# Ledger of designs, part 38: designed miniproteins, single chains, continued (3)

Each design is a single chain, and the fold is of that chain. pLDDT is the mean over its residues in the fold that is shown.

## One batch from the design tools (miniprotein)

Design m9382
Fold by ESMFold2-Fast:
Structure m9382 (fold): chain A 80 residues (1-80)
Amino acid sequence: GEDGIEATKKGIEELKKAKTGGEAAGYASAALNAAEESTDPELIKLAKELAKLALELAKKAGDEVGVETAEEAIKAAEEK
């Protein structure tokens, strides 16, 4: 729904401003939930974009959990 779209867009904006990868795993997890639970194509596409940004930040931070979660979120979005 609209709330999910708004939350995902906010996550994208926050990750663009992030100095560290510490928040990346949390946003990757949110993207995974949105991709797995939503049937809204717009929300699924936004979840994929959020996951891509989280993946880049997690890789820079050496956050293995964030990387794995972000990659799973991207796959979940593409499977739909």
Scores: mean pLDDT 76

Design m9383
Fold by ESMFold2-Fast:
Structure m9383 (fold): chain A 55 residues (1-55)
Amino acid sequence: ASDEIKALAEALALVAKEQNVPFEDAAEKARKYAKEAGYSEEQIQAILNIAKKLY
């Protein structure tokens, strides 16, 4: 994964932990925002997979 994908994954994991949000809920919202920002499905899956490991 690129450094950008890794940074986004770290941010997602951190925000979910800090706000005490279940990972699944944070992931669903992040997926929607990333899709609107023009990320591909493969890039979104990479972000979510890395974030889940960090969560």
Scores: mean pLDDT 81

Design m9384
Fold by ESMFold2-Fast:
Structure m9384 (fold): chain A 103 residues (1-103)
Amino acid sequence: MGGRAIAELDKPAENVDEVRVRVEEGSMRDATVALLNEKGEVTGQARVGDLRPGEEAVAPLDRKGSATRAVVSALNATPGAKVRVELLSDGKVVGRGEATVEA
């Protein structure tokens, strides 16, 4: 079952080059992250892969960019899975968001 989770960031993030995704509850298969600016335009994308409950992955973005939101999409996800997203710039956390996968 496909899934999508939208994480609003705690603050606008700049110069993001990596994303860290953690699944707190549930699982995701073939997960990807798209970063969006305030206009809803995609500023960067990352391929995360498969995550089981409690697992975490760091994935490089295709380009360095700014974001206000992160959208996590999966080919298959547990409905109601809880996901934490951290945006990284040169290894430092510059933004955080949490989201639940919609059914």
Scores: mean pLDDT 85

Design m9385
Fold by ESMFold2-Fast:
Structure m9385 (fold): chain A 60 residues (1-60)
Amino acid sequence: SPEVEESVRNLQAAGFNPGGDGVYGPATRSAVEDFQRFAGLNVDGIAGPKTLERLQQMMK
């Protein structure tokens, strides 16, 4: 959906790497929460395995 795609672009603009260690600042955390919300995942602001898997699918 457009919202999910926009949240993915916002995450990349904030310097988030889906293959990274999950360390990130408040702006990136907010973008993770938005992505989780629009992607239908649990909204915890943590880029865990399910969030990273979904991000990798959307970024390809």
Scores: mean pLDDT 67

Design m9386
Fold by ESMFold2-Fast:
Structure m9386 (fold): chain A 55 residues (1-55)
Amino acid sequence: SAEEERARRRALGGLEAARALGVEEAAKQMQDGIDGGTAEAYRAGMEAAGKLLGV
């Protein structure tokens, strides 16, 4: 769906940002979300990574 595709793109952008910042644990949380393959998994990964990044 369009919502799932948008959530996936947000997660990919977050993964790139976490890697650029060198926060390996945040990058891992985002990657785990992406690997889950659902909009809920993408959101969970983004939320977990966001807590680690202080956002």
Scores: mean pLDDT 78

Design m9387
Fold by ESMFold2-Fast:
Structure m9387 (fold): chain A 60 residues (1-60)
Amino acid sequence: SMEKAREIAELARELGRRALEQGDRELAVQYYEQGARLAEQLGDLETAEEMRKLAEEARK
């Protein structure tokens, strides 16, 4: 559902941000990619794409 996808995206963003603040880019990528997979499973392809872009940015 869209509501669940939004909750997952928000949590993934918060966890990824905290990981980046601690210098753990690998952990941030994992959180963002997990969020993308869960959003995709819920049919929210737009949120999944947003999460994958955050993962790509974190890898830099």
Scores: mean pLDDT 83

Design m9388
Fold by ESMFold2-Fast:
Structure m9388 (fold): chain A 58 residues (1-58)
Amino acid sequence: SSMDQDRYRSGVDEISRLMDPQTYFDVIRSGQRIRDTQGDRAGIDYVQQQVDVARSRQ
């Protein structure tokens, strides 16, 4: 849904603010690899989990 896409984008934006550039790119690369090997849902879930973890460490 559009709301899910908006949540994903918001999460990616949050990661870009909470993480240093190298960590951010590593997370995005891992998410892309997971999407390629395990499907879109798994990659999106991975990125969202990284957002939640980063926010919980604040």
Scores: mean pLDDT 74

Design m9389
Fold by ESMFold2-Fast:
Structure m9389 (fold): chain A 57 residues (1-57)
Amino acid sequence: GLEVQKQVARRELEELQKKYGISKEELEKAYEEVERALDAGDYAKAGEIMKRLEEEA
């Protein structure tokens, strides 16, 4: 369900934080943006946000 997808996104963002040293503020901001995209059913945007965070690191 949507909650599982949000949990997966949160875990992936936490892994990026550990790997690239992203701040807690950046992590929470990124998660809020991903959560909004998932709530809107925009899975492509959620994926783009996560990919951008990885590429910026």
Scores: mean pLDDT 75

Design m9390
Fold by ESMFold2-Fast:
Structure m9390 (fold): chain A 62 residues (1-62)
Amino acid sequence: MKVLAEAVKDYKATKPGELSLKVGDLVEVIEQVDDEHVLARNLKTGEEGIVPKSVLRPLGLV
């Protein structure tokens, strides 16, 4: 099952493959990359990329 999460901080992609987020953006967590990063899709833009787990708040399973 995929996890729905909300961005609690603005995040700007600084490297190729990272995802930019704005506070309040809803994301679908696709997979965990490492202990501190996930691959996620921004539900507003449809963009996918790597983001720190620290900028996300889990909302539930979808």
Scores: mean pLDDT 80

Design m9391
Fold by ESMFold2-Fast:
Order: structure tokens, then C-alpha cells, then sequence
Structure m9391 (fold): chain A 64 residues (1-64)
């Protein structure tokens, strides 16, 4: 993934902490930052909420 990619959640992604974004199936997010090797920052396009997603959760996200 890279900054500007638009991704759609295919499964529930729970919030693991206060800076993490929880997603439900069908949520569409934009990658706003590659934080490190383990995390990306995304923005939910419907709500405007931003938060971290672990790269392990990328298996539940598909490019739109």
C-alpha cells in the first residue's frame, strides 16, 4: 500500500487502542500516512475519523 490508496474493509477490524481506527465491512478508507513497518494511518471517508491500522489487518482490506 501507498499514501493515497483507497481501501475497502471486507471484515470487522476492531480498535486495538485509543489511536487505532475500528472498521466494519464496507467502510472505505484512504491511506494518509505510512507510519512505520507495522502501521499505517487511514481516514474513514464517510466519517472523517483518522486512526492507525496494523499492517496485519491489510488482508481484510481491498483496493477500490
Amino acid sequence: VKVGDVLKATAVIPSAGPDNLALRPGDVVEVVEIVDENYIRVRNLATGEEGLIGKNALVYLEKV
Scores: mean pLDDT 82

Design m9392
Fold by ESMFold2-Fast:
Structure m9392 (fold): chain A 60 residues (1-60)
Amino acid sequence: SLLEEAQRSLANAEKALAEGDYAAALTGAHEARKLAQQAGDTVLEERATKVEREAREGVL
């Protein structure tokens, strides 16, 4: 389902962020946000947006 795909993308993005892989974190967070929006899960969308913001800060 879209929700399960969004959750997997977010988990992968959060792991990439923790590992300092900001490019992978940005890509994964962007995908998770799109999937969360399509699924209508605003909490998951907000979490993905936070990861995307933190990854952007890591890139400078």
Scores: mean pLDDT 84

Design m9393
Fold by ESMFold2-Fast:
Structure m9393 (fold): chain A 66 residues (1-66)
Amino acid sequence: SLEEIVEEAKKAVEEGDLAKLREYLQKIVEIGENAASAAMKVSRYARELGNIEAAKLADEYAAKAL
């Protein structure tokens, strides 16, 4: 589910694994209509943890989701 993918993306942020984060963000985009909102949740979480690189990556994928 979208919720499960968002949880996995948040774990990737916590671990600093940008490659794994990109994988989950791509899966979020493929889901469609709620994808931008989901990617934005990941971005906010990354900013709260001070991981600015992860936040920028999530913002990039949010922009890709129409």
Scores: mean pLDDT 85

Design m9394
Fold by ESMFold2-Fast:
Structure m9394 (fold): chain A 67 residues (1-67)
Amino acid sequence: SELEREILEALGLMAAAVGDVETALRLARRLVELGEVEAAKRVLREAARRAEGEGRERAERALRELE
C-alpha cells in the first residue's frame, strides 16, 4: 500500500540520517520486495551520502543493483 511505502521510506531515511546503514539497507530491500523501487533508491542514496567506508560502499552497491 502507499501508506506502507511512506512508513518504510521514512524509517529508512531516518536510519540513514543517524548512520544506521544496516537498517537503511534492510528497509530499502523491503521496499524493493513491495515493488517500490524509486523509494528504495531514495533511501539508498541518502545512506550512501551519510555513510563512510564500507557502509557507503554497501549502499552504493545496492543502489547499482537497482539500475
Scores: mean pLDDT 88

Design m9395
Fold by ESMFold2-Fast:
Structure m9395 (fold): chain A 80 residues (1-80)
Amino acid sequence: MEAELRALEAEIARLEEEAREAHDAGKYEEAAELLRRAAELLRRAARLHREAGDEERAELYERAAERAEALAEKLAEKAA
């Protein structure tokens, strides 16, 4: 579990950085796609934290996923 969480956190960070780069380049559709993928991984991390008994961390990851999804929707609308 610990190794899986660590790998998942690294993937999330990479996707968030790639999404930021895409947004800065005006590639809103690509940024939205990357953020949706990050949200999926954030929800997976939340589930793993909850299974490990860490409800506080699970809530943080769920809130992060919700924010990523909201931003993705906003960027997708902007991409037209």
Scores: mean pLDDT 85

Design m9396
Fold by ESMFold2-Fast:
Structure m9396 (fold): chain A 62 residues (1-62)
Amino acid sequence: MVMGAGTPYEKVAQAVYDYALSQGLSEEEARKVTEKVILPYWTRGELPSEEEALKEAEKLLK
């Protein structure tokens, strides 16, 4: 990729995905949670911090 290290969303998405797996979700459910967290930010053209994204994931898993 011309951007070198990949997209900033990949790092945040990976953090959310790993968190969801740590909460006992399946790979498919972890992927769905990651999409639900990241998609609104991506749609708005915003890049969340890992901390913000993890807080949103916590709210979805409560």
Scores: mean pLDDT 76

Design m9397
Fold by ESMFold2-Fast:
Structure m9397 (fold): chain A 65 residues (1-65)
Amino acid sequence: MKKVVVVAADSEEAAKKAAEYAKSKFPDAEIIVKLGMSLEEAKEFAEKLREEEGYDVRLLDARAL
């Protein structure tokens, strides 16, 4: 099963730091950065990837780091 981490961030700097953190914790996962996307929208996107593509998806809120 493909592993994916969806990063929700409100700035490019926050997105970069969160993506680096995600890569260190989940080195085998594909990192998808969503700039300007709300946590709710990012959660819906992650659920769609799980349902339609069958990916093992984790959501990371850059603001929570």
Scores: mean pLDDT 79

Design m9398
Fold by ESMFold2-Fast:
Structure m9398 (fold): chain A 60 residues (1-60)
Amino acid sequence: SVELARELALKLLQAFEGKVDREAALRFIVRETTDPNMPGRPPISEEEAREGFERALEEF
């Protein structure tokens, strides 16, 4: 979901003090949400990851 992508992106921005490559952050979000060890979470698409990242940037 876009909300989950936003939460993950915000954590990355906070952890690296905004010094995060956008493409690397988007790949991370997609990979985290497609983890087979998290069977209850729907996978996040690249588009949802981008929207979540943009929302996180607005909050950061």
Scores: mean pLDDT 73

Design m9399
Fold by ESMFold2-Fast:
Structure m9399 (fold): chain A 60 residues (1-60)
Amino acid sequence: SNLEKAKELAEKAYEAGLQGDYAKAGELGRQASEYGLKAGNEELAKEMEDKAVRGVALGP
């Protein structure tokens, strides 16, 4: 589902951010937000984006 895809992409974005792969984290984070919006939930899309950003903030 779009919801499951959003969560999966957000997890991958978070991991990429933690490893310092900022380009990958940004791409995956944007995709996660898009899938969240397709699931019909703007709040979820924002949560997925915030998770990706947090990964980058916690990375090296």
Scores: mean pLDDT 77

Design m9400
Fold by ESMFold2-Fast:
Structure m9400 (fold): chain A 99 residues (1-99)
Amino acid sequence: MEAELIAKAVELYYRARQLFKEGAPEEEVRELVKKADEYLEKATENQELKDLVKDAATLIRSEEELEELIKKILESKSLEEIKELLKEFVEERIAEIKA
């Protein structure tokens, strides 16, 4: 199911970002990003959805937020529903940062 591939991509992008913040070797960070890119490429050809997945992953603040977002992605019935979910998540986070 494409939802499972998108969920794995989100988790791997989030992990890569955490490792980068912790000063992990660049090679380890790049390996996780490459795996995330591979899952995302298998999930969809939709560039807007791919960009939203990457943006959402960079805006996740905690493990709990990651788990909640993954749950919602896995409960989604279509790629269009996942796209709307991620768009709303990104828009809400951007609004909070500007507030």
Scores: mean pLDDT 84

Design m9401
Fold by ESMFold2-Fast:
Structure m9401 (fold): chain A 120 residues (1-120)
Amino acid sequence: APTSLDDIFEKLLEFLEKYLTPEEVERAKEAIQKVRDALDRFLREGEEPTEEDKKAMIELLDLLSRAFRKAGQDELAELVEKMKEKIEKEENPRRALMLTVGFLTAIVNNDLELAKKLIE
């Protein structure tokens, strides 16, 4: 199981590269980098995530759900789609960031119980 955020994002990207087009993979790399940068700014400097950071979270979740659909993992795709909808409706940028990172961590670790609780 991945133990660091770097390991989590590396495993996510490896999965996405298997199922997405080269164009979608480049979009995923940009979205991952923006989410990582937003998390670093928040944790080190207390900076609130921006609306651009939130768009990157939504893009990453959209690409992940598409990858799961292509992989035949419809249940996982549905969980990701529900989290995407929750993030779209989340008005607190800090909460959106923490939910996104926590959910992606749960998915990579195959912790479906935690993933479902974060959607509730």
Scores: mean pLDDT 89

Design m9402
Fold by ESMFold2-Fast:
Structure m9402 (fold): chain A 68 residues (1-68)
Amino acid sequence: NIKDERAVEPLIKALQDESELVRLAAAYALGKIGDERAVEALKKALEEDPSQNVRLAAARALQEIGIN
């Protein structure tokens, strides 16, 4: 899925979006893609995001990437 890999950088940027819903969607998508480039940004979201829902999504995404 080379097409999904090209989405990784835009999705990492979307983790910093002003909209909680955009950040939530980005975390879910990054988990499904499973690209290790997202790991550092997802760890930041897990630790620093003001939304509990986004932090939970980041935790699940990290688990999915780690399963690989």
Scores: mean pLDDT 79

Design m9403
Fold by ESMFold2-Fast:
Formats: sequence, C-alpha cells, structure tokens
Structure m9403 (fold): chain A 93 residues (1-93)
Amino acid sequence: AAEAAKLIAEAERLIEEAERLLEAGDAEGALEKLEEALNLLRKALKLGADPAALIRLAEKVIELAETIMRKFPELVKKAIALILRAIGLILEV
C-alpha cells in the first residue's frame, strides 16, 4: 500500500513534467516522461494501488499522447504505442 502510493505520486509528477515539456515544444522529452510514468503505474498496479488513481493517470497519459499525435506527426507511431500501453493498463485494473 505505502510503496504503491509512492509510485502513484512519482507517476503523477512525471505526467506533470511531460505536460510542461510539451508546452515548451519538447514532444520527445514528453513521450519519455510519459513512458516512465506508465512503467511506474504498472508496478503500482502489481502492488495493489488504488484503481481510480491508476485509471485517472492512465487517461491523462492518453490525453497527452493524443496531443502529441495532433501536433507532431513524426511521433505518431510512438504516441500510438503509448496509448495502447495505457489502454492495456486500464483493462488490467
């Protein structure tokens, strides 16, 4: 429980950092932070993290990846891969 909550908090921090990087035009940096956040969310899921928190943060990852797809066509394949991983996490919750 305590370790799962810590991973959720770190994933949320990484998602906020990704949002700031995307606002600055660093879409590749944003994708890297979102991938790291999803890895932490998958670890949190295995440790029994709050399902509502997992779904909320995975949905935020999808929203930011969709924004990357619209603004940065060269990154569309990486963004789609990230969206599919986030959907997979939601389905496992």
Scores: mean pLDDT 88

Design m9404
Fold by ESMFold2-Fast:
Order: sequence, then C-alpha cells, then structure tokens
Structure m9404 (fold): chain A 83 residues (1-83)
Amino acid sequence: SLEKQRLAAKAVAYEILAVGYELEGDYDTAGESFEQAANYYEKIGDLDNAARFYEKAADMYEKSGNTQKAEELRKKAEELRAK
C-alpha cells in the first residue's frame, strides 16, 4: 500500500538522520532518530530491522550516559528477535 511505502521511506529517512547525528557525536539525538527508524520498521512488520535499530538506539543512549533507556531498548530488541 502507499501508506506502507510512506512508513518505509520514513524509517530510511530516520536511519540516515541518525547516522548523521552519530557522526557529529550527538548521541542523544542519534538515539532518538534510530528509535524512530525502529518504530517505523516495526509498524511495517520488518521486525529484523526494527530490532537492529532499537539496538543501535540503545548503543547511542549508552554513549550519552542514558543507561536505563539503553537497557529498555535492548530488551525490546531481544523480544522482537524472539518472535
């Protein structure tokens, strides 16, 4: 559907944005952007990419010192991979 294509495009856009912020060392914003990419992949049923990007978001939050959010997102990625 056109809606699914739109959501997939948003997932890719947030992935690109997140990589940009990661390269700049803005780990909090990179984490938020990877988390958004993961959310859109999850909405379209791409659970493999959703889990991958929740893990990348967790890595970014850990680098920014947000250990609790990193742990929550790693757990979410593990739950998606268990499906």
Scores: mean pLDDT 89

Design m9405
Fold by ESMFold2-Fast:
Structure m9405 (fold): chain A 67 residues (1-67)
Amino acid sequence: DEEAKRLLEEALEALKKGDVEKALEYARRAQEVGSVELRIGAAEAARALEKGDVETAKRSLEAAIKL
């Protein structure tokens, strides 16, 4: 789960800097590793970013990192 959490933290940092493409890349990578709970959070964040919903993506990333 350490690698998955690190990727989610990097995705959140990218979003704070306005780099949506980078955030989506990190979120998608996080979907391939970690626990089921972290993968679900990563998938929700990636889906929100694909729809252009940055606010939902940020909340999903923050919730997953807090796990």
Scores: mean pLDDT 80

Design m9407
Fold by ESMFold2-Fast:
Structure m9407 (fold): chain A 76 residues (1-76)
Amino acid sequence: SEVEALIEQLSDADPRVRREAALRLGAIGDPRAAEPLAELMLHDPDEDVRKAAALALSQMAGDPAVAALFAEAQAK
């Protein structure tokens, strides 16, 4: 599936690939991506990848479970 392939791409060696995958996952809004995106937002070495993951989680925050995870991650 597209979602599964994009989640795999969040672990790619190329930060451009990780950034694009994060933005696409945010647009799709599948909650399976929420925990991988939170890890990217907090710990990715590339600032643009972290920003893309934060934007993606923000777009998915209509789901209460995703909203709670995003709020917790931002409190760090």
Scores: mean pLDDT 85

Design m9408
Fold by ESMFold2-Fast:
Structure m9408 (fold): chain A 84 residues (1-84)
Amino acid sequence: VDEEELRRGVEEMLEDPEAAAEGLRRQAEAARQHAAASADPEVAALLEETARAAEAAAEAVRAGDREALYEHLRRAEELLRAAT
């Protein structure tokens, strides 16, 4: 995780929180679809956790909570990296 890149992403998302929240919800749905298609239950569990982190990030961006958005995005990136 690149802290500078992640912080820039947070600021960009806060410029259009509605579009950002929709994008994050779509990413959560994609992660759940990948989890359902996974033959490895450990990978599936990590993808489900990634989806939950993305959903939490979507709520944080709608609330304008920069710190919560940053933490949830960092969590989602780490989980996705572990699943790959």
Scores: mean pLDDT 83

Design m9409
Fold by ESMFold2-Fast:
Order: C-alpha cells, then sequence, then structure tokens
Structure m9409 (fold): chain A 75 residues (1-75)
C-alpha cells in the first residue's frame, strides 16, 4: 500500500539522517548536522507528496514523526 511505502521511505530517511547527523555532531560540525537533518526532511516531504501522492497534511505528519525520532536519537 502507499501507507507502507510512505512508512518505509520515512524509516530509511530517518536512519540515513541520524547516521550522518551523528557523524557531524561528533566532529563538532553542528551547522552541517542541521543542514543534513533539514535536507533529509525536505527530501521526505517531496517524495511523499510528488512520488507517493500523499496530501500535504499526511506528508507534514510524517515529517513531524521523523523530526521527533531524529531529536530523540541525538539526545
Amino acid sequence: SMAEQARALADRITEEAIELAKKYVKEGKKSQAMAVIVGHVLDLVARATFDLGLSGEEAQRLAREVIERIEKALE
């Protein structure tokens, strides 16, 4: 289903963002870590809306979930 595809996309983007952001945080590169997070969230929203046909509300809900997961992982 599209919901399963959206969840798989969100999970993949979350994992990629966390791995790369952690690398930059460890190097003291906080601005680059933030750029990685922002870039991955924008990519998620674009793919969810344009490729999977999700509404703006659905894409925004996924983006919020992903941001919360990234924030928790970087604590």
Scores: mean pLDDT 87

Design m9410
Fold by ESMFold2-Fast:
Structure m9410 (fold): chain A 58 residues (1-58)
Amino acid sequence: DALKKVEELVEEAEKIEDPWERALTLAMALIYAAVAKLPQEVIDEIAERLARADAEAA
């Protein structure tokens, strides 16, 4: 269940206070979603969350 694993990674990322660690976890979720060929909507949502975390880490 690729979707379930991606959802779990996103939930874990939201609990991470450090923006760098949050970005890394979201990047893993994005790679997993892309490789599993999940719907574009799911990929876009993760990419947006990753971009926000990356901006906070800067």
Scores: mean pLDDT 81

Design m9411
Fold by ESMFold2-Fast:
Structure m9411 (fold): chain A 70 residues (1-70)
Amino acid sequence: SPRERLEELLAEYREQMNKAKTKEEIDKIFDEAVKRLKELAPEMSPVELFVALAELTDAYIEALKKLKEK
């Protein structure tokens, strides 16, 4: 289902961003995640799309914070 694909996508990209060691890697992963989310957008409600984008954005911010703490 679109929801299952979305949940898997969010989990995969969240994990990738958490494991990334540079800002450039985190930025690339986030860009790829946004592109994949746009591909799923026609199959999703507006609310699901906004929630997914918020979750990706939170993961991105947290990954950058962890990088700065090093």
Scores: mean pLDDT 80

Design m9412
Fold by ESMFold2-Fast:
Structure m9412 (fold): chain A 56 residues (1-56)
Amino acid sequence: MSAKEKILKGIAKILRAIGDRIDLELKGTLTEEDEKEIEKELEEARKEIEEGEKAL
């Protein structure tokens, strides 16, 4: 996978995670467990972007 593809994939994951959080909050069904899962997903996506940037 190219550095650019890793960065774009990470960005896409962040946007999706934020969207999922907003949707759950609008429904009033956002739990602490959901928030922890979203936070973990965001951290993994951030690391993926950092790995891609280091490969540029």
Scores: mean pLDDT 79

Design m9413
Fold by ESMFold2-Fast:
Structure m9413 (fold): chain A 72 residues (1-72)
Amino acid sequence: EEKALRQILALAEAVSRLSPEDQAYLRDDVVERVRELAKTLSPSQIRQAAEYAASLGADGVAEALQEVLEEQ
């Protein structure tokens, strides 16, 4: 659980270093990875990770996490 959260936060940081165009291009791969990692997280952890990703400009990560949260 904590390990999955740390991996999502690290992915958000990595994605935030990409241009918006590159983030859009890699969106599907990012969404798949985030969804898999988020399966073990609580709704509060998903919200925290989504807010962090959004604050970094990692839009693909933030959006994928928000979608997972809405599915619960």
Scores: mean pLDDT 78

Design m9414
Fold by ESMFold2-Fast:
Structure m9414 (fold): chain A 68 residues (1-68)
Amino acid sequence: SNAEKLEELYKEFSADPRIKATKIGDDTLVLESTLSVEEQIGLVLRIIGDYPDLDVKLEGNTITITAK
């Protein structure tokens, strides 16, 4: 399910000290990071490629991942 996919991503990104991962309900994951713009774009593209059923938005230093 998309909730299981978000939980997996939450656990993965919570292990990276450069990323503050926050799960909101069962459908939204917010990543606040100190990553460069290029690294953030790369991360967004990887998530979209691996999880096409998830909506991904990049705004400044924040990546928001939402179940469709």
Scores: mean pLDDT 83

Design m9415
Fold by ESMFold2-Fast:
Structure m9415 (fold): chain A 80 residues (1-80)
Amino acid sequence: SDFIDQVRVLAEITEVLVAAEKAGRPELGDEIVKLFNELPKELQKKLADEVRRIAEQESDPERFVERVYELVKKYKKEAE
């Protein structure tokens, strides 16, 4: 479902932005969202699933945001 996929993606983007603010690094959250929006929709969905997995494993907002940033950079490089 396109709607369910969009809700899922938006939820994970929101989680990243909230974590970036809690870490005192809102600019990093903005950069992650920018790179994420440059990905094809199928990779956005796949990355959102991985972001959820990282959130379940990492309770520290700074470490969570840093792990997501490394992951989005990897996806961006592979999509080139």
Scores: mean pLDDT 84

Design m9416
Fold by ESMFold2-Fast:
Structure m9416 (fold): chain A 89 residues (1-89)
Amino acid sequence: SSMEEERRREAERIRRGLALRNQVDTTGIADQLTPEQRKLVRIGDAFVQSIADPLITIGEMIDKGASPEEMEKAAKEALEEGKRRTLEA
């Protein structure tokens, strides 16, 4: 749906923003971030984790020799859980 595409584009933007902030943080300016900027970084971390968790789960299942059907089910469940946690961030 158009709303799903819009949310996906927003997640991409947040991830790119977080990647740039991570580069900035490695230069030692983390202590200069405003409370609002720190909250945005935390929200970005929650979004990234929500995407990373399904991929990690799939990787672990591949290592264990799980079937494609089991991997698809686990990925679906992990994505649903990640979506729930992201909405609560």
Scores: mean pLDDT 68

Design m9417
Fold by ESMFold2-Fast:
Structure m9417 (fold): chain A 63 residues (1-63)
Amino acid sequence: GASFREKLLKLIGEILRLIGERLDLELELKKDPENEELKKEIEELEKKIEEKKKELEELEKTL
């Protein structure tokens, strides 16, 4: 099975990738502030980031 370190690094990597995707969409939204589709995609990414951060916090509490 994956070590604690491997799980930690994987979660951090996933969070960083999601933050990057959100940043790209936020830059697109600045060009088209009324784009409801982009707003929804950003909201979904924010929820995923929050979920992964929660997983990270839970992992840190167990060790």
Scores: mean pLDDT 84

Design m9418
Fold by ESMFold2-Fast:
Structure m9418 (fold): chain A 70 residues (1-70)
Amino acid sequence: SDEELVEEALKRVEELIKELRASKDEQERLALQKEIIAIVQEVGKKVPLEKAEEFAREAQRKLEEALREL
């Protein structure tokens, strides 16, 4: 279902955020950011716009918080 797809994608983003916070390498952090963006784009193609936008906002919020802590 769309809800299961969004939940799985959010778990993937949360794991990537943990890796990003633990990383000391700029290139690794950039690669992790690109992977998060790719997940957001993937979800956007597979679920209704409303759910895609909610997911994108949540992913963006988590990424911005992690980047502020670096």
Scores: mean pLDDT 85

